# Designs tried in a protein design run: designed miniproteins, single chains, continued (2). Part 60

Each design is a single chain, and the fold is of that chain. pLDDT is the mean over its residues in the fold that is shown.

## One batch from the design tools (miniprotein)

Design m6059
Fold by ESMFold2-Fast:
Structure m6059 (fold): chain A 87 residues (1-87)
Amino acid sequence: MAEEVREHGEEARRHVERVAAVAAAHSPEEAERLAREDAERAQRHLDYLIEAFKTSKDPEVVELAREELLAIAAITAAAGAAQAARE
């Protein structure tokens, strides 16, 4: 369970990073098309982490899910800030 939370977190971060890389290299329309599959995969892993955080009876699993969600939120916030700074 705890290991699965970590694996889902790692996969979500990997897919979010790929979406960010595609967005940096392509036009907005092209980036949306190319990154769609990675965004969908990231969402599936995020859904697992959110469910674990909300429903798990194991405090260790809840804390690990929280840490992974915060790490993903930080990556997303940093990418958004970088996009704003480029304008």
Scores: mean pLDDT 76

Design m6060
Fold by ESMFold2-Fast:
Structure m6060 (fold): chain A 91 residues (1-91)
Amino acid sequence: AMEELKKASELVKEAGEILEKSRTPESVEEAVKLLLEAAELAEKAGRPHFAISMRGAAEVLRLLTVSREKAEEAGREALREAEPYAEEARA
């Protein structure tokens, strides 16, 4: 039980360190997986509130990543439309 809680805390710390170093969609998904694993360990240790909190944090991170990806797609489309003008401006 105590060892499971210690492992859950270590996984949460690892997820935080990943997000501090990189905020790519891949890094966010890796952090989400660690948070979900920590939630499972917390449930086994008899800490259901901690488990619910970790699952909630993982869901929020996933939603923020999807929204950012859509914004980046819109930005790429705008740049493609402006590209002919940019080429003429450089000539």
Scores: mean pLDDT 73

Design m6061
Fold by ESMFold2-Fast:
Order: sequence, then structure tokens, then C-alpha cells
Structure m6061 (fold): chain A 101 residues (1-101)
Amino acid sequence: DPAAELERQRREQENNQRLSEIFKEGQKFSNELFEKLAKTTDPAEIAALYREEAEFYREVAEKLREIAKEALPEEKEGLLEMAERYERGADILEAKAEALA
């Protein structure tokens, strides 16, 4: 069915666009965070930056789970595993922030 194939291709393209945007936002966030961390030695400021990064990781995980709902079965598992890695990263960052308090 040509119409069903075109719809599949459109959805795949939209999902790839969302993933590209997530990765670009992630790179920008990481660069800005690195610059902020390089400029401070205050434990309270470092703790706040770790919590900000943890929140960003949880937002990325949620976006990845939403994309996974519409993804092909072979892509869904990889997206969910990536989301779980971001959640674990957030947990580690929150623990680091608490250790500085």
C-alpha cells in the first residue's frame, strides 16, 4: 500500500527530526553547563548545576519515551534503554548534589 508506506516514512522522518533536536539541545546544554562548572568552586553552586543537569536528563528521558511509543519495534527497545540511562544519570547527579550539601 503506497499510502501506508508514505505515512510510515513521514512518521519516521518526524521521529528522526525530534531525535536530532534532542541531541542538539543536549550538546548546547552540556557546553553551557561545562562553562558554568569551570567558573565556580562554590559547593552550593555546583550542587545547583548538578540538579539542573539531572532535571534536563529526566526531560530527555521523557521525550525519548514519547518517541518510543511511535517507533518501530526494533527502534523502541534502544530508545527505552537510552531513556533508562538518562534516568540513571539523573539519579547519580542528584546523589552528587546531595553530597555537596
Scores: mean pLDDT 86

Design m6062
Fold by ESMFold2-Fast:
Structure m6062 (fold): chain A 71 residues (1-71)
Amino acid sequence: SMAALAAGAEAAAVEAARYLAEQGADPEEVVRRLTAIVKQHLLDAGVPEEEAERAAERIGRRVREELERLA
């Protein structure tokens, strides 16, 4: 399902963000890059453009929140 695909992408993005933060990556750069990667991944998986955009935006916010909690 699209919901399961988006949930998997969110979990992967959060883990990637934690790893990159531990390596000293800039939080704004991490959010920007992971949001773009998630959107492309969802599009490649056949998710419609509008749904992929919305899911990537939500996941980007989740990544930002996680990075702010780690600061």
Scores: mean pLDDT 85

Design m6063
Fold by ESMFold2-Fast:
Structure m6063 (fold): chain A 92 residues (1-92)
Amino acid sequence: SAAEEAKEALRRALAELSRERRALGEEFQRALEAGDRERARRLAEELLEEAERVAKRLIEEYKDDPEAKKAVEELAKETLETNRRALEEALA
């Protein structure tokens, strides 16, 4: 379905972002290991902001397909909320 294709497009775009920002992800892990919670939060927030921009781009690409747009919006919301909860847990 168009919804499943749109969700797969979002998953691929987020996976690509993860590969492109691998070094930043590694810096985030080092900050966590060092107990530098302020640095870890800033790095994670930068990655989350980039993920939000990717999601918004995909939502715009599917704006004329209500089913696909809704599917991308729901997957993006779930993914970002899960990642923010994981960040707060890691920094607790």
Scores: mean pLDDT 87

Design m6064
Fold by ESMFold2-Fast:
Structure m6064 (fold): chain A 67 residues (1-67)
Amino acid sequence: MEEVEKLRQEVIEAARNGDPEKAYEAAKKLGKIASIDEISQTVAEAARVGTPEVVDAVVKGIGEGIK
């Protein structure tokens, strides 16, 4: 699960930095490998530190990754 934790931290850091493009790319990779619980926790953590624009990018990235 080391790769999942790395991607979770990349999403949270991108959200904290206000970087929707980086948040989207990291979230897309996370969506391909993470469990629903890990995804839900990551979205909640990103929402606490990020703007609505960054959170929207995270949600869209995860949705693309799951496919």
Scores: mean pLDDT 83

Design m6065
Fold by ESMFold2-Fast:
Structure m6065 (fold): chain A 70 residues (1-70)
Amino acid sequence: MEEELLRGGEYAAGLGEKSIELARKYKEDEEKVKKALELAYQASDVVLSVPEMAEKGEEIRKKAEEIEKE
């Protein structure tokens, strides 16, 4: 059970980081950035649900918020 939760959190963290990269890559395309940020926020919520990964989830969320404010 613990291994499954950590594995899911790690997968979500990877997805969140890739979504942030996509948002930065397509910065000029407002709709693509919006979709990438939505995915990053969803991924950060999953990561935050794993107690040992709370800091990582907060980092992903903060990065998404910074891009959204640009």
Scores: mean pLDDT 79

Design m6066
Fold by ESMFold2-Fast:
Structure m6066 (fold): chain A 87 residues (1-87)
Amino acid sequence: SIVFTPEEIEEARKQVEAELAEVRALLKKLGHPDAPSPAAMAAARELLATAPSVEELDAAGRAAGPELVLALAELLGEEGLAKIEAA
């Protein structure tokens, strides 16, 4: 089992929050909304319905790019996404 200290989770959370803020700012500069599209939200919900592992979520985020990452962040929250990055 993967076990992280509260301090490691908090550090990972702050890093993920900073990275998500940078991604949102970049998308906004490119004329995209800082919220995920309905299509990205639907794709994220479909992925989560398969009960994916943390490793599968990380792989999907790397493959699908920033819109899916934003949608997963909305559905899982910052703590969930930090655990994926820390794994």
Scores: mean pLDDT 64

Design m6067
Fold by ESMFold2-Fast:
Structure m6067 (fold): chain A 61 residues (1-61)
Amino acid sequence: KVEETLASLPEEIRETARREVERVRRGEITPEQAAQRLFAAGASLQDVVRVANAALQAQES
């Protein structure tokens, strides 16, 4: 679930992740673009995978 995934992230990237998930939900960017921005913010590969999956689920809603 998106909110649970975001809550599990480090505080430094949580706000960025929330913003990018919302942008994917609105159709402004792709999940792949959101992942690249999270890497730029210092997220680990595992954190990026979790957020990308959450963003994809949000887009399906």
Scores: mean pLDDT 74

Design m6068
Fold by ESMFold2-Fast:
Structure m6068 (fold): chain A 85 residues (1-85)
Amino acid sequence: MLARIGLASVKQVYGDDSEEAVKKYLEEIDKQIEELDEEIKKLEEKAKENPELKKEYERKIATLYAAKGILEAEKDAVEAALKEL
């Protein structure tokens, strides 16, 4: 997903910025972060099984950590918005 920030992201996804819409968006971000964590774990396991491909898997893992960082920053922005509701 493309990164989004604050109430603008919630309003774009749900058509409103109500507390319930913000909470639903946070739940979606949390699920995406969990999915990325699971994918990272699988790639780390594959790196152990295939030493010749370790650098390739390390590059993929780095890309997933970057995506996770974007989602965590988005979550922080949305949580900050929720605290102001």
Scores: mean pLDDT 75

Design m6069
Fold by ESMFold2-Fast:
Structure m6069 (fold): chain A 79 residues (1-79)
Amino acid sequence: GELPHADEAARVGEEVMELIRRGDLEGAERLVREFGERYPEQRGLYLALLGAVYRAQGDEEKARELEEESSRLIEERSR
């Protein structure tokens, strides 16, 4: 089953990734925080996007922790 607002959440995720590609890491981090507040049911995606921001900032350790937690939550919901 899909979580509520998954389509809107996916569009926000695409915007976050575009900001990261452009090097706007401050804008990407701000949008990820807003995403987490607006779509609390999308916790797994929120953590994945936050991990992508940290990786782009050079914090590979924090990025890995967030990506691992995201994967765990997404897998739990799909079981």
Scores: mean pLDDT 77

Design m6070
Fold by ESMFold2-Fast:
Structure m6070 (fold): chain A 104 residues (1-104)
Amino acid sequence: MAEEVAYETAKKIAASDKENEEVAKRAVLEGILAGVEELLREGRETPLVLEVKEIVEKGLKEKKYDEALEKVVKLVREAVEKGEEDGYLLREIIEAAIKGAAEG
C-alpha cells in the first residue's frame, strides 16, 4: 500500500540522524513522494496526485520543507472536504509519512 511505502521511507530517513529536525522534515516529504510515486505506479495519475508530487519535489529541491508540507496538507484537506477519493488516499500517505519520521 502507498501509505506503507510512505511510512517505511520516512522512518528510514529520519533514523539516519534521529536528533536532526531538518532531516526529520526532509524525511516527511521524501515519505510523501515515495507514497505518491506508488499511487502513480498503480495507475492513479490524477491532477491532485500530480500536483502533490510537483509541490513535494520542488520543496525537496529548494529545501523549503515546511512551506511544501503546508501547501500539500492544505491542498489534500480541501480535496477531502470535497469528498475526493484521492484526497483520502493522500491524507493516509501524509499521516503515514509523519508517523514514520516521528518513529525513525
Scores: mean pLDDT 86

Design m6071
Fold by ESMFold2-Fast:
Structure m6071 (fold): chain A 96 residues (1-96)
Amino acid sequence: SEVEEIEEEFEKAKSVEEAIEVLKRALEYGLKNAENEQERQQIENSAQFQLKLLEGAKKAGKKTVEEALEWIKKKAEEARAKGLPTEEQIELILKE
């Protein structure tokens, strides 16, 4: 399936830039297959959040997907330690 192909490309992405491009294609695929506006908004919001995380990792000098995911995991743990919702706290931590 298209979803399986996109997931495989994400796992095989050698750089954060490649992972970002794969995620953008996943977003386009999801939006084309959304059955209603609510599903479309959920797909868009999820993808925008994931894009912010990957762009943040890229800005932090992370070059590989593995380094980016490790950095994101560390930021998520820092957010949890502050006792607030992970998504909201990660956005605050990524804000310059």
Scores: mean pLDDT 73

Design m6072
Fold by ESMFold2-Fast:
Structure m6072 (fold): chain A 61 residues (1-61)
Amino acid sequence: KEKIEILKRILEHLDAIEAGGSPQHLDEVAELLKKLGIEVDPTTSLADLRKMVEEELKKLE
């Protein structure tokens, strides 16, 4: 329940970054990932990060 909400919020921040939004959205993505216990390499691309989040959402019903 809570995990799905957090994953959706991460996707919203990624959409904002892709649309030319504030770099502060990256900090919010990092904080949300920490809440989920997901460890991400700092060199991970935005596209790879999005794919990981979408795959996690698909695992939840």
Scores: mean pLDDT 75

Design m6073
Fold by ESMFold2-Fast:
Structure m6073 (fold): chain A 71 residues (1-71)
Amino acid sequence: DLDKKVKEYLDKIYEAAKLGDIIKASQYMSELHQLALKTKGKDYAFDVLLQASEAFGRGLRDGLELPVREA
């Protein structure tokens, strides 16, 4: 139940970030963090927030098709 909801939020965060909708992606991250915190407490919420951050970053990279160059 909760794991399915978390996965759905992670997918939404990735897709919003991929489309460049930073505001919507941030809203989904906030909603997911609050859901995780309310249901399983701070340690689980922190882990879920790290997963959300990773999905957001990957979405931005994949959606923008920017050349990945390190200075």
Scores: mean pLDDT 79

Design m6074
Fold by ESMFold2-Fast:
Structure m6074 (fold): chain A 52 residues (1-52)
Amino acid sequence: MKEEIDKFVEGLNVSEKTRKRIREELYEALSRSSPDTIESSFTGAVLRAVNE
């Protein structure tokens, strides 16, 4: 899961600062929830983090 998140955020056309925020947001979701849950909330978390 973390590796997939890293590859996703690295592929985004955003600043390094924003990429770090997205990664942190998704990592937080992963640590608090099961892998299944992070996948279901993936898009929402990314959109919120990108919207700096």
Scores: mean pLDDT 66

Design m6075
Fold by ESMFold2-Fast:
Structure m6075 (fold): chain A 88 residues (1-88)
Amino acid sequence: GPLSAEEAYWVARVAYLEAKRFYEENKDKLTPEQKEKVEKLIDEIKAQRDAVATAYENGDEAAALAHYQALLDKIRELVDIYNEVKKK
C-alpha cells in the first residue's frame, strides 16, 4: 500500500543521506556534466526531504506524500546516472 506520512518522513531522510554518500563515493568517477546533474539532484532531493518533514510536522499527510513522490522521481534520475557510471 502507499506509505504513511511518518514512513515518507523517515524514508526521505534516509534517501537524502544515501544520495550524498553516493556522490562522495563516486564524484571522482563522474564526468563534469554528470557531477553538475548529481549536485542539482541532491539539492532537489534535499528540498523535497525538507518539504516532506514540514508537511509531516504540520499534519498535512497529502502534502507529505506529494513531496515524497517528487523525491522518488529525483532518486530515479540519480539511479540512472549510477547505472551509467557502473557501465564504465
Scores: mean pLDDT 82

Design m6076
Fold by ESMFold2-Fast:
Structure m6076 (fold): chain A 75 residues (1-75)
Amino acid sequence: MTSQAQQQVQQIEQEIHEGVPVDDREEGIRRALEFSRRAIEELQKLKPQLDPQTQQQVQERIKQLEEAIRGLEEA
């Protein structure tokens, strides 16, 4: 039973999907980097509290966020 952790994962997933809409490109990149790093940290904290199938999905999302951070750092 970890309904709170599962809800937090769903909220993080929704925030990732919606992105960070800003007009200034450099500010947008900075905010996206801050958000992605925070999301990875929160997902890693929640991962041990989740069922095995959700843990696998969270691990895949963390990898995607790490790749996104790398891409943004190159931008």
Scores: mean pLDDT 70

Design m6077
Fold by ESMFold2-Fast:
Structure m6077 (fold): chain A 64 residues (1-64)
Amino acid sequence: SSRLEALKEAAERMVDGLIDQGYSLEEIKDVIDFFGKYLLSQGVPEEDVKEIREYSLKLAKEKL
């Protein structure tokens, strides 16, 4: 729970930073995919990674 919350906060900061730098939705999607792959490599459960990816994508769509 606390780790998932921290990862969601990290994902929001990542998305906000990419938007501020002028990245497109398609470029942000690529970064989200890479971030998800990184989290899996660090041992984060697949279900948590799916939730982080969906949360990140929702934020990107809502903020663009």
Scores: mean pLDDT 87

Design m6078
Fold by ESMFold2-Fast:
Structure m6078 (fold): chain A 56 residues (1-56)
Amino acid sequence: ALYVATKPLPVPTEPPDYIPPGSIVEKLTPDEFKATTSNGREVVIKNLPESFFKEI
């Protein structure tokens, strides 16, 4: 399923990065989501709060 980030999602990377609001987030499994950060890095995020994204 596809989701849109409604809030900035901080990503614990070095250097620090985030997923900007409006980014497309793809659900891979119930616990794993794929997104692209503001620096263009593709990341897999686990256990995202539903309040941070909306299904499209």
Scores: mean pLDDT 76

Design m6079
Fold by ESMFold2-Fast:
Structure m6079 (fold): chain A 100 residues (1-100)
Amino acid sequence: SIMEMSFEERLEYAISKLSPEMKKLMEELWELLKSSKDGELAVHLTQALETVVSMIEGWISREEAIEELEKIYKQLEERFGKDHPEAVATVKKIIELLKE
């Protein structure tokens, strides 16, 4: 079952269904998560990745995914906008692509 796969396996499968631009952003976000030394940042990055994966797997709608990502984006911008502008920018680009 896809739900019994590791998160990395679920992410790779979900990414295979995305546009090339969205795939690149999801891969960038995954690399940011893997390289993160900040546990709070890692939680927000994981939530962003899980939101997109849940949308692709059909658990939530695109509109619900956008709403959740906008909440995550606001938290990232307020807390990490100065120290991790790359993480904030990547989540913003994901939101912008989903709104197209």
Scores: mean pLDDT 84

Design m6080
Fold by ESMFold2-Fast:
Structure m6080 (fold): chain A 85 residues (1-85)
Amino acid sequence: SVREEAEALRERMLEAVEAAARLLREAGLDEEAEEVERLGREAAELLEEGLISGDEELLEEALRKAQELDRLLREAGARARALLA
């Protein structure tokens, strides 16, 4: 069902966010790790709710949060790779 698929997607997103945050902390980027966890949690929750309800505003908000998360992951990920190299 859409609900089960949305719940599974939320779980996978949260696992990926936790893995990314762990890597950022290993690089000493603790503030970026906390921001990634916050944005990822917000995006995952809005996505699950939007998919279950069909609420376009929730889906648009989830997309905005996911775009912020993507930008942060690219910027912080590049810094983490440089620091861990």
Scores: mean pLDDT 81

Design m6081
Fold by ESMFold2-Fast:
Structure m6081 (fold): chain A 63 residues (1-63)
Amino acid sequence: MRLRIRVEPGAGDRVAAIVESHGGTVTYRDDTVVEAEVPEEAVPDLIVALSADPAVTGLEFGP
């Protein structure tokens, strides 16, 4: 599953580490965006972790 995560500037490394710790693969990263491929089974726990981070400003799910 493809996930696009909007982040506050400077939070990309921390958010990428959260994604990778949940079994996701970061495919793109810049100052305000982290894009990743995530196994569907990892998505619920990852969403909980991302929702707990105040630097995450938006989530968008791909097909």
Scores: mean pLDDT 82

Design m6082
Fold by ESMFold2-Fast:
Order: structure tokens, then C-alpha cells, then sequence
Structure m6082 (fold): chain A 81 residues (1-81)
């Protein structure tokens, strides 16, 4: 149980930073709005939801890797009861 939660938190943090770096200088958002919006977008991506802006190919690939790892962790938790 804790492993899934830790992985999700780390994934959200990683994607939030990547989104901030990707969107910095490309939006009219303040740094605070950019941070909050990036965190929301990161949580949505981790949960399998889309976002309203185009992601670079490398970031899309990383999101897919995170989703696959979360699927594997959920399967392991189900086996552990």
C-alpha cells in the first residue's frame, strides 16, 4: 500500500517539475499559477486523464511509463491482499 502512494507522489512531483519547465515562458500564467496548474495536470496525467495542451514526445512517453508502473504496482497490491 505505501509503495503505491509513494510512487504516485514521486511521479506527481516529477511530472509537475517537467511541466513547469516545459510551460515556463510559453504561458501568461504567474509562477504560482503555473506551479498549481502543473501539479493539477500532473495528477490528472498520473490518473490516466488528459490535459488541454500538447505534451512533448519525451514527456508523453514518460507519462505512459508512469501509468504502466502504477498498473503493475496495483496488480502486486491485489495479489498481496
Amino acid sequence: MEELERFEEEAVRELTQALIEHLTGKTDMTPEQLRRGSEIAARRLVRGEGVRFALPEELQRRVEEIREELRRLREEIERAR
Scores: mean pLDDT 76

Design m6083
Fold by ESMFold2-Fast:
Structure m6083 (fold): chain A 61 residues (1-61)
Amino acid sequence: SPTMQRVRELLAQMEQAARAGDWDRYEAIREELWGLYAGMSPAEQAEALALLGEVVDRVAA
């Protein structure tokens, strides 16, 4: 879906911001992601949370 494409784009940008140490940008992207989350189907919400968890794990490693 267009929403899930945008989620993947935001998660990629969030990972890049974290790797650059740009935490202000990271937080701004996370806020945009949560805005999208509110309008998503339960299946899309589950997928988005799983993808977010993968990004967090990669950034923490």
Scores: mean pLDDT 85

Design m6084
Fold by ESMFold2-Fast:
Structure m6084 (fold): chain A 104 residues (1-104)
Amino acid sequence: MLEEIEEAYRAGDKERVRKLGEEWTARIRALPLDMELVRRAAELLEAWIEEHELNEDEQIAVLLLAVAIYLREPLETIRRLAEKAGLPEDVIEELLRLAEELKA
């Protein structure tokens, strides 16, 4: 989890940061690129930026959560990370809806 990487970094545990970063990168690299998911994520991000005036950090959070959804992370984990990132409730609800649709 990204939270574990941040905690390791703050603790000065460089070895753990490297291992967690490598694990996260390996999971991302193992994903088959789904161009339909990429297109849908881009369209949703553009709409949310315009509607909710998302700043750069919130935009990055949405992209990372889209990757977590593609990795089939639990909905509870996705919600918790979105809430920690300070995303608007409407954006969180849309992300959870997307995650449910992708499970089918």
Scores: mean pLDDT 69

Design m6085
Fold by ESMFold2-Fast:
Structure m6085 (fold): chain A 97 residues (1-97)
Amino acid sequence: SRADAINDLRGAIENVELAKKNLDDPRLFAVHVTAALINLNAALELAPEELRPLIEEAIRKVKEAGKAADAGDLEKAKEYLEEAIRLLEEALAQLEA
């Protein structure tokens, strides 16, 4: 449902923000990245067709943030997470309109 998609997007945004706050803690970072990806995949299944590209791009950004963090590039990881949050807030705003 639309309400379920909204809840999944809100959960994804919360977990991406928590991943960003825990960039210097690899274990907590990984937990929140994993939780965000679970929420994003759930939202993608429920989302209207027009919002799927925004959610798919956010998934790509979260995955790239994980790769950057694994490589020790925390600045790049932070940039990818901030881009993901922007995309998800845009998708959420369109869903709530």
Scores: mean pLDDT 90

Design m6086
Fold by ESMFold2-Fast:
Structure m6086 (fold): chain A 95 residues (1-95)
Amino acid sequence: MKPPSPEYRQGLIAALEYFRDTRAGPATAAFYSRLIALLRAERWDEATELLRTLAEELGIEVPEDASIGSLLVKIEEAYLKDPAATEAAVRRVLA
């Protein structure tokens, strides 16, 4: 995995906070809060695994070398396409 820069991490956290606070339903907001906490702790592997688990639950095909940013784009696209189905998938992942 390519080492992330502090600027990348800060930008990613800001983007996650924006989506959580303005767009996300309650389950997705809780998921994003968990993801933000992992990123603040620099637990990049755990954050990536959490996103891959949600992508798999959503039926999203993910390349092995996919970045957190690319995973997040795919998840947000799924949310915009069907918020209710994405909220249900997030609840299964968080259970």
Scores: mean pLDDT 82

Design m6087
Fold by ESMFold2-Fast:
Structure m6087 (fold): chain A 58 residues (1-58)
Amino acid sequence: KKVEELEKKARNYRALADSYEILAATAPPELQTVYRQMAENYRKLAEEYEKKAKELKS
């Protein structure tokens, strides 16, 4: 089963989302929106992989 790989991806995407939130806070105004969008996208990916891992355990 791919559960461990999905859980690892979920954790990695959570970390990336947090990193981009920090980058957005310190970035020039023209990049702040881009970094916030990256953070949101990685957060959504983390949630998707968390759901997939849970489904495969069932």
Scores: mean pLDDT 81

Design m6088
Fold by ESMFold2-Fast:
Structure m6088 (fold): chain A 55 residues (1-55)
Amino acid sequence: STRDRILALLERSFEEPGPDSGRYVAAITANNFDVRATAEALGISQATLSRLLRS
């Protein structure tokens, strides 16, 4: 599912838990895995997040 792919991509990017890792996971969960809202919350472009989802 899209949700599982997003979580897998975040896990690969943040394999080592840093101070921001929890913030990113919380943001995506709080936005119900909505790409636009999550990208906005993370401070990145929707296009960047969409590319990650396609990887």
Scores: mean pLDDT 63

Design m6089
Fold by ESMFold2-Fast:
Structure m6089 (fold): chain A 96 residues (1-96)
Amino acid sequence: GYEITEEDVKELEKWIKDPSVPEKLKKANIVRFVAWAYAQKKWDLVKKILEYAKENGFKDLVEALKAGDVDRIVEETGVHPLFAIAASRAAKELGL
């Protein structure tokens, strides 16, 4: 099965900083990578992704995840609701 790694997170960080990547795709991949890291119990990667997103212009997305606003996350990112639910749970459990 697929396993998320620190190298995958570094590639996501590069993607987030790339001005040629559409904002909607950046948001979608933030949510997917958080959901995958959460499902694999890799809390260090969950924290790293969310902190990086918050520092790089996606504070509103991180707040929506913490609020559990699944409908908004799905609308803004186009991800499947199951990814939005998993990523929301991860953000809530980290307790910032």
Scores: mean pLDDT 86

Design m6090
Fold by ESMFold2-Fast:
Structure m6090 (fold): chain A 87 residues (1-87)
Amino acid sequence: APSPLEQLETAAALAKELEIDPRKMSLEELFEKTKALAERLAEQGLLRLLRWYRDFHARLAADPSLSEEERELHARLAAYLDELLAR
């Protein structure tokens, strides 16, 4: 299985390929690009990284320092990743 570092490097390369720049994107664009990234990670069998990514968004969905809109976005992403992992 790929190491955590190799999985992060693959995710970074895919994020660059998909032109994911959170500072220049709307929340809707970020959501769609994040879904595309998750699908590519699933296609490559990076299930450990997908589980980490799901847990990351689940934690942010519960983070009281974030806005309600940001928490709802992270909850939607965590739910999508749960469905993807169940395939």
Scores: mean pLDDT 72

Design m6091
Fold by ESMFold2-Fast:
Structure m6091 (fold): chain A 80 residues (1-80)
Amino acid sequence: MLYLGTVEIEGPVDTERLRETVLSVPGVVAVGITTGKDGSVLVTVGAESREAAERAVEAAKRTAEEQGGKVVSSSVRPLP
């Protein structure tokens, strides 16, 4: 079963570093990064297990916070 992780970030962050960090997590199969007009960043993770999705979300949150970004929301759920 596939899992979807999301992280919403505000403030200045390096989106390429976020992508690299998420893709380095074992069990991650896809990543999408969307930037809003307000400078918000949405990281979307597809993973092969709940554990992989949770680890990817935590890695993205930590990387964003290290760069001075603010994590405003995060979630992990199964894909139907």
Scores: mean pLDDT 83

Design m6092
Fold by ESMFold2-Fast:
Parts: sequence; C-alpha cells; structure tokens
Structure m6092 (fold): chain A 54 residues (1-54)
Amino acid sequence: MDQSVIDLYSILDTDGDGTVSDAEYIGAFDLNGDGTVDDEERQEFLQRILDMLK
C-alpha cells in the first residue's frame, strides 16, 4: 500500500477550483438515496476507497 490517503475533494472537484458544490458532494456520497449526505455515508465512501487500495 503506497498511498495511505486519498483527497476526496480532488476526486469530486470536476472544475478544478478547489471547491466541491453541494450537488456534486451529494451525488457522490448519497449512498442510501435520501438526498442528504450523512457523516456515516462519508466514512463509508472513504472506507471503500481505502479497501480498494489494500
């Protein structure tokens, strides 16, 4: 495992201005389809990325 951290904002920042819009953030992290982003969904997304790096 060469990388231990992933910058989620660099993945979500499609316009490259260093800012992620609410729509982009919700679209990426809305795992349960309720239209909101919970801290648990954010942690689950991060864990999936880390699992892919294992």
Scores: mean pLDDT 55

Design m6093
Fold by ESMFold2-Fast:
Structure m6093 (fold): chain A 105 residues (1-105)
Amino acid sequence: SAAEKLEQRKFEIKREEFISMFDISDELAKSLTPSQWEEILKLFYRAVYAKYLNNEDELNEYIEKLSQMTKQSKQKILDLINYVLKSEAAVESIFKKLEAEKKKG
C-alpha cells in the first residue's frame, strides 16, 4: 500500500546507529557539532550512491573524507557501505534523500 511505502521511505540512519556502526569513540562523538554530523551522513549517503553506480572516483573521494572525519579506516567505511547496499529499503531511502538534496540546491 501507499502507507507501507511511505513507512519504508522514513528509514533513516540515526546518529546513534551511525556511531555504533562506525565504532566512533565517545570523545569524537562529543566533539562533532550537529552540522558536522549532517555532513558525515550526507557524505555516507553519497558514498553509497556512488558505489551503487560503480563510480569509483567519487566513491574514493567520499571514503577519504569520511575516514578523516570519523577517524575510521577506509576499509571499515567500505564494509559499511556494502552492508547497507544489501538492504533494498535502506538503498531506496538513501536515494530519495539524495534526490531531495539536489532539488534544494
Scores: mean pLDDT 70

Design m6094
Fold by ESMFold2-Fast:
Structure m6094 (fold): chain A 86 residues (1-86)
Amino acid sequence: MAIKYLELAREYIYTDPEKALEYLLEAEKELKKKYNLGLSDEELEEVTRRLMEALLSSGGKAVEALDLLIETLKKIEEALEKKEKE
C-alpha cells in the first residue's frame, strides 16, 4: 500500500503538488501502521517536511528522492521476508 502511494506522489509531484503531498502523508500512515515502526511521530513529520522541501525543488531532485524512498522500502520488505525464512 505505502509504495503505491509513493508512486502516485511521484506521478503528481509537478502536475498536482497538493495531491502529491496527500499521497506522501498516506504513505507515511501506512508505513507506521504496517511495520509498527519504532519511528516517533516527530521522526515521521521530519521526514515528510524534508521530502516536501525536496519535492518543491527544481530539476528532478524530487523524483530522485521519491525513487530512492520507493527503492528503500522495497528492499526493507524483501529483507524482512528473507529474515522470516532464516
Scores: mean pLDDT 69

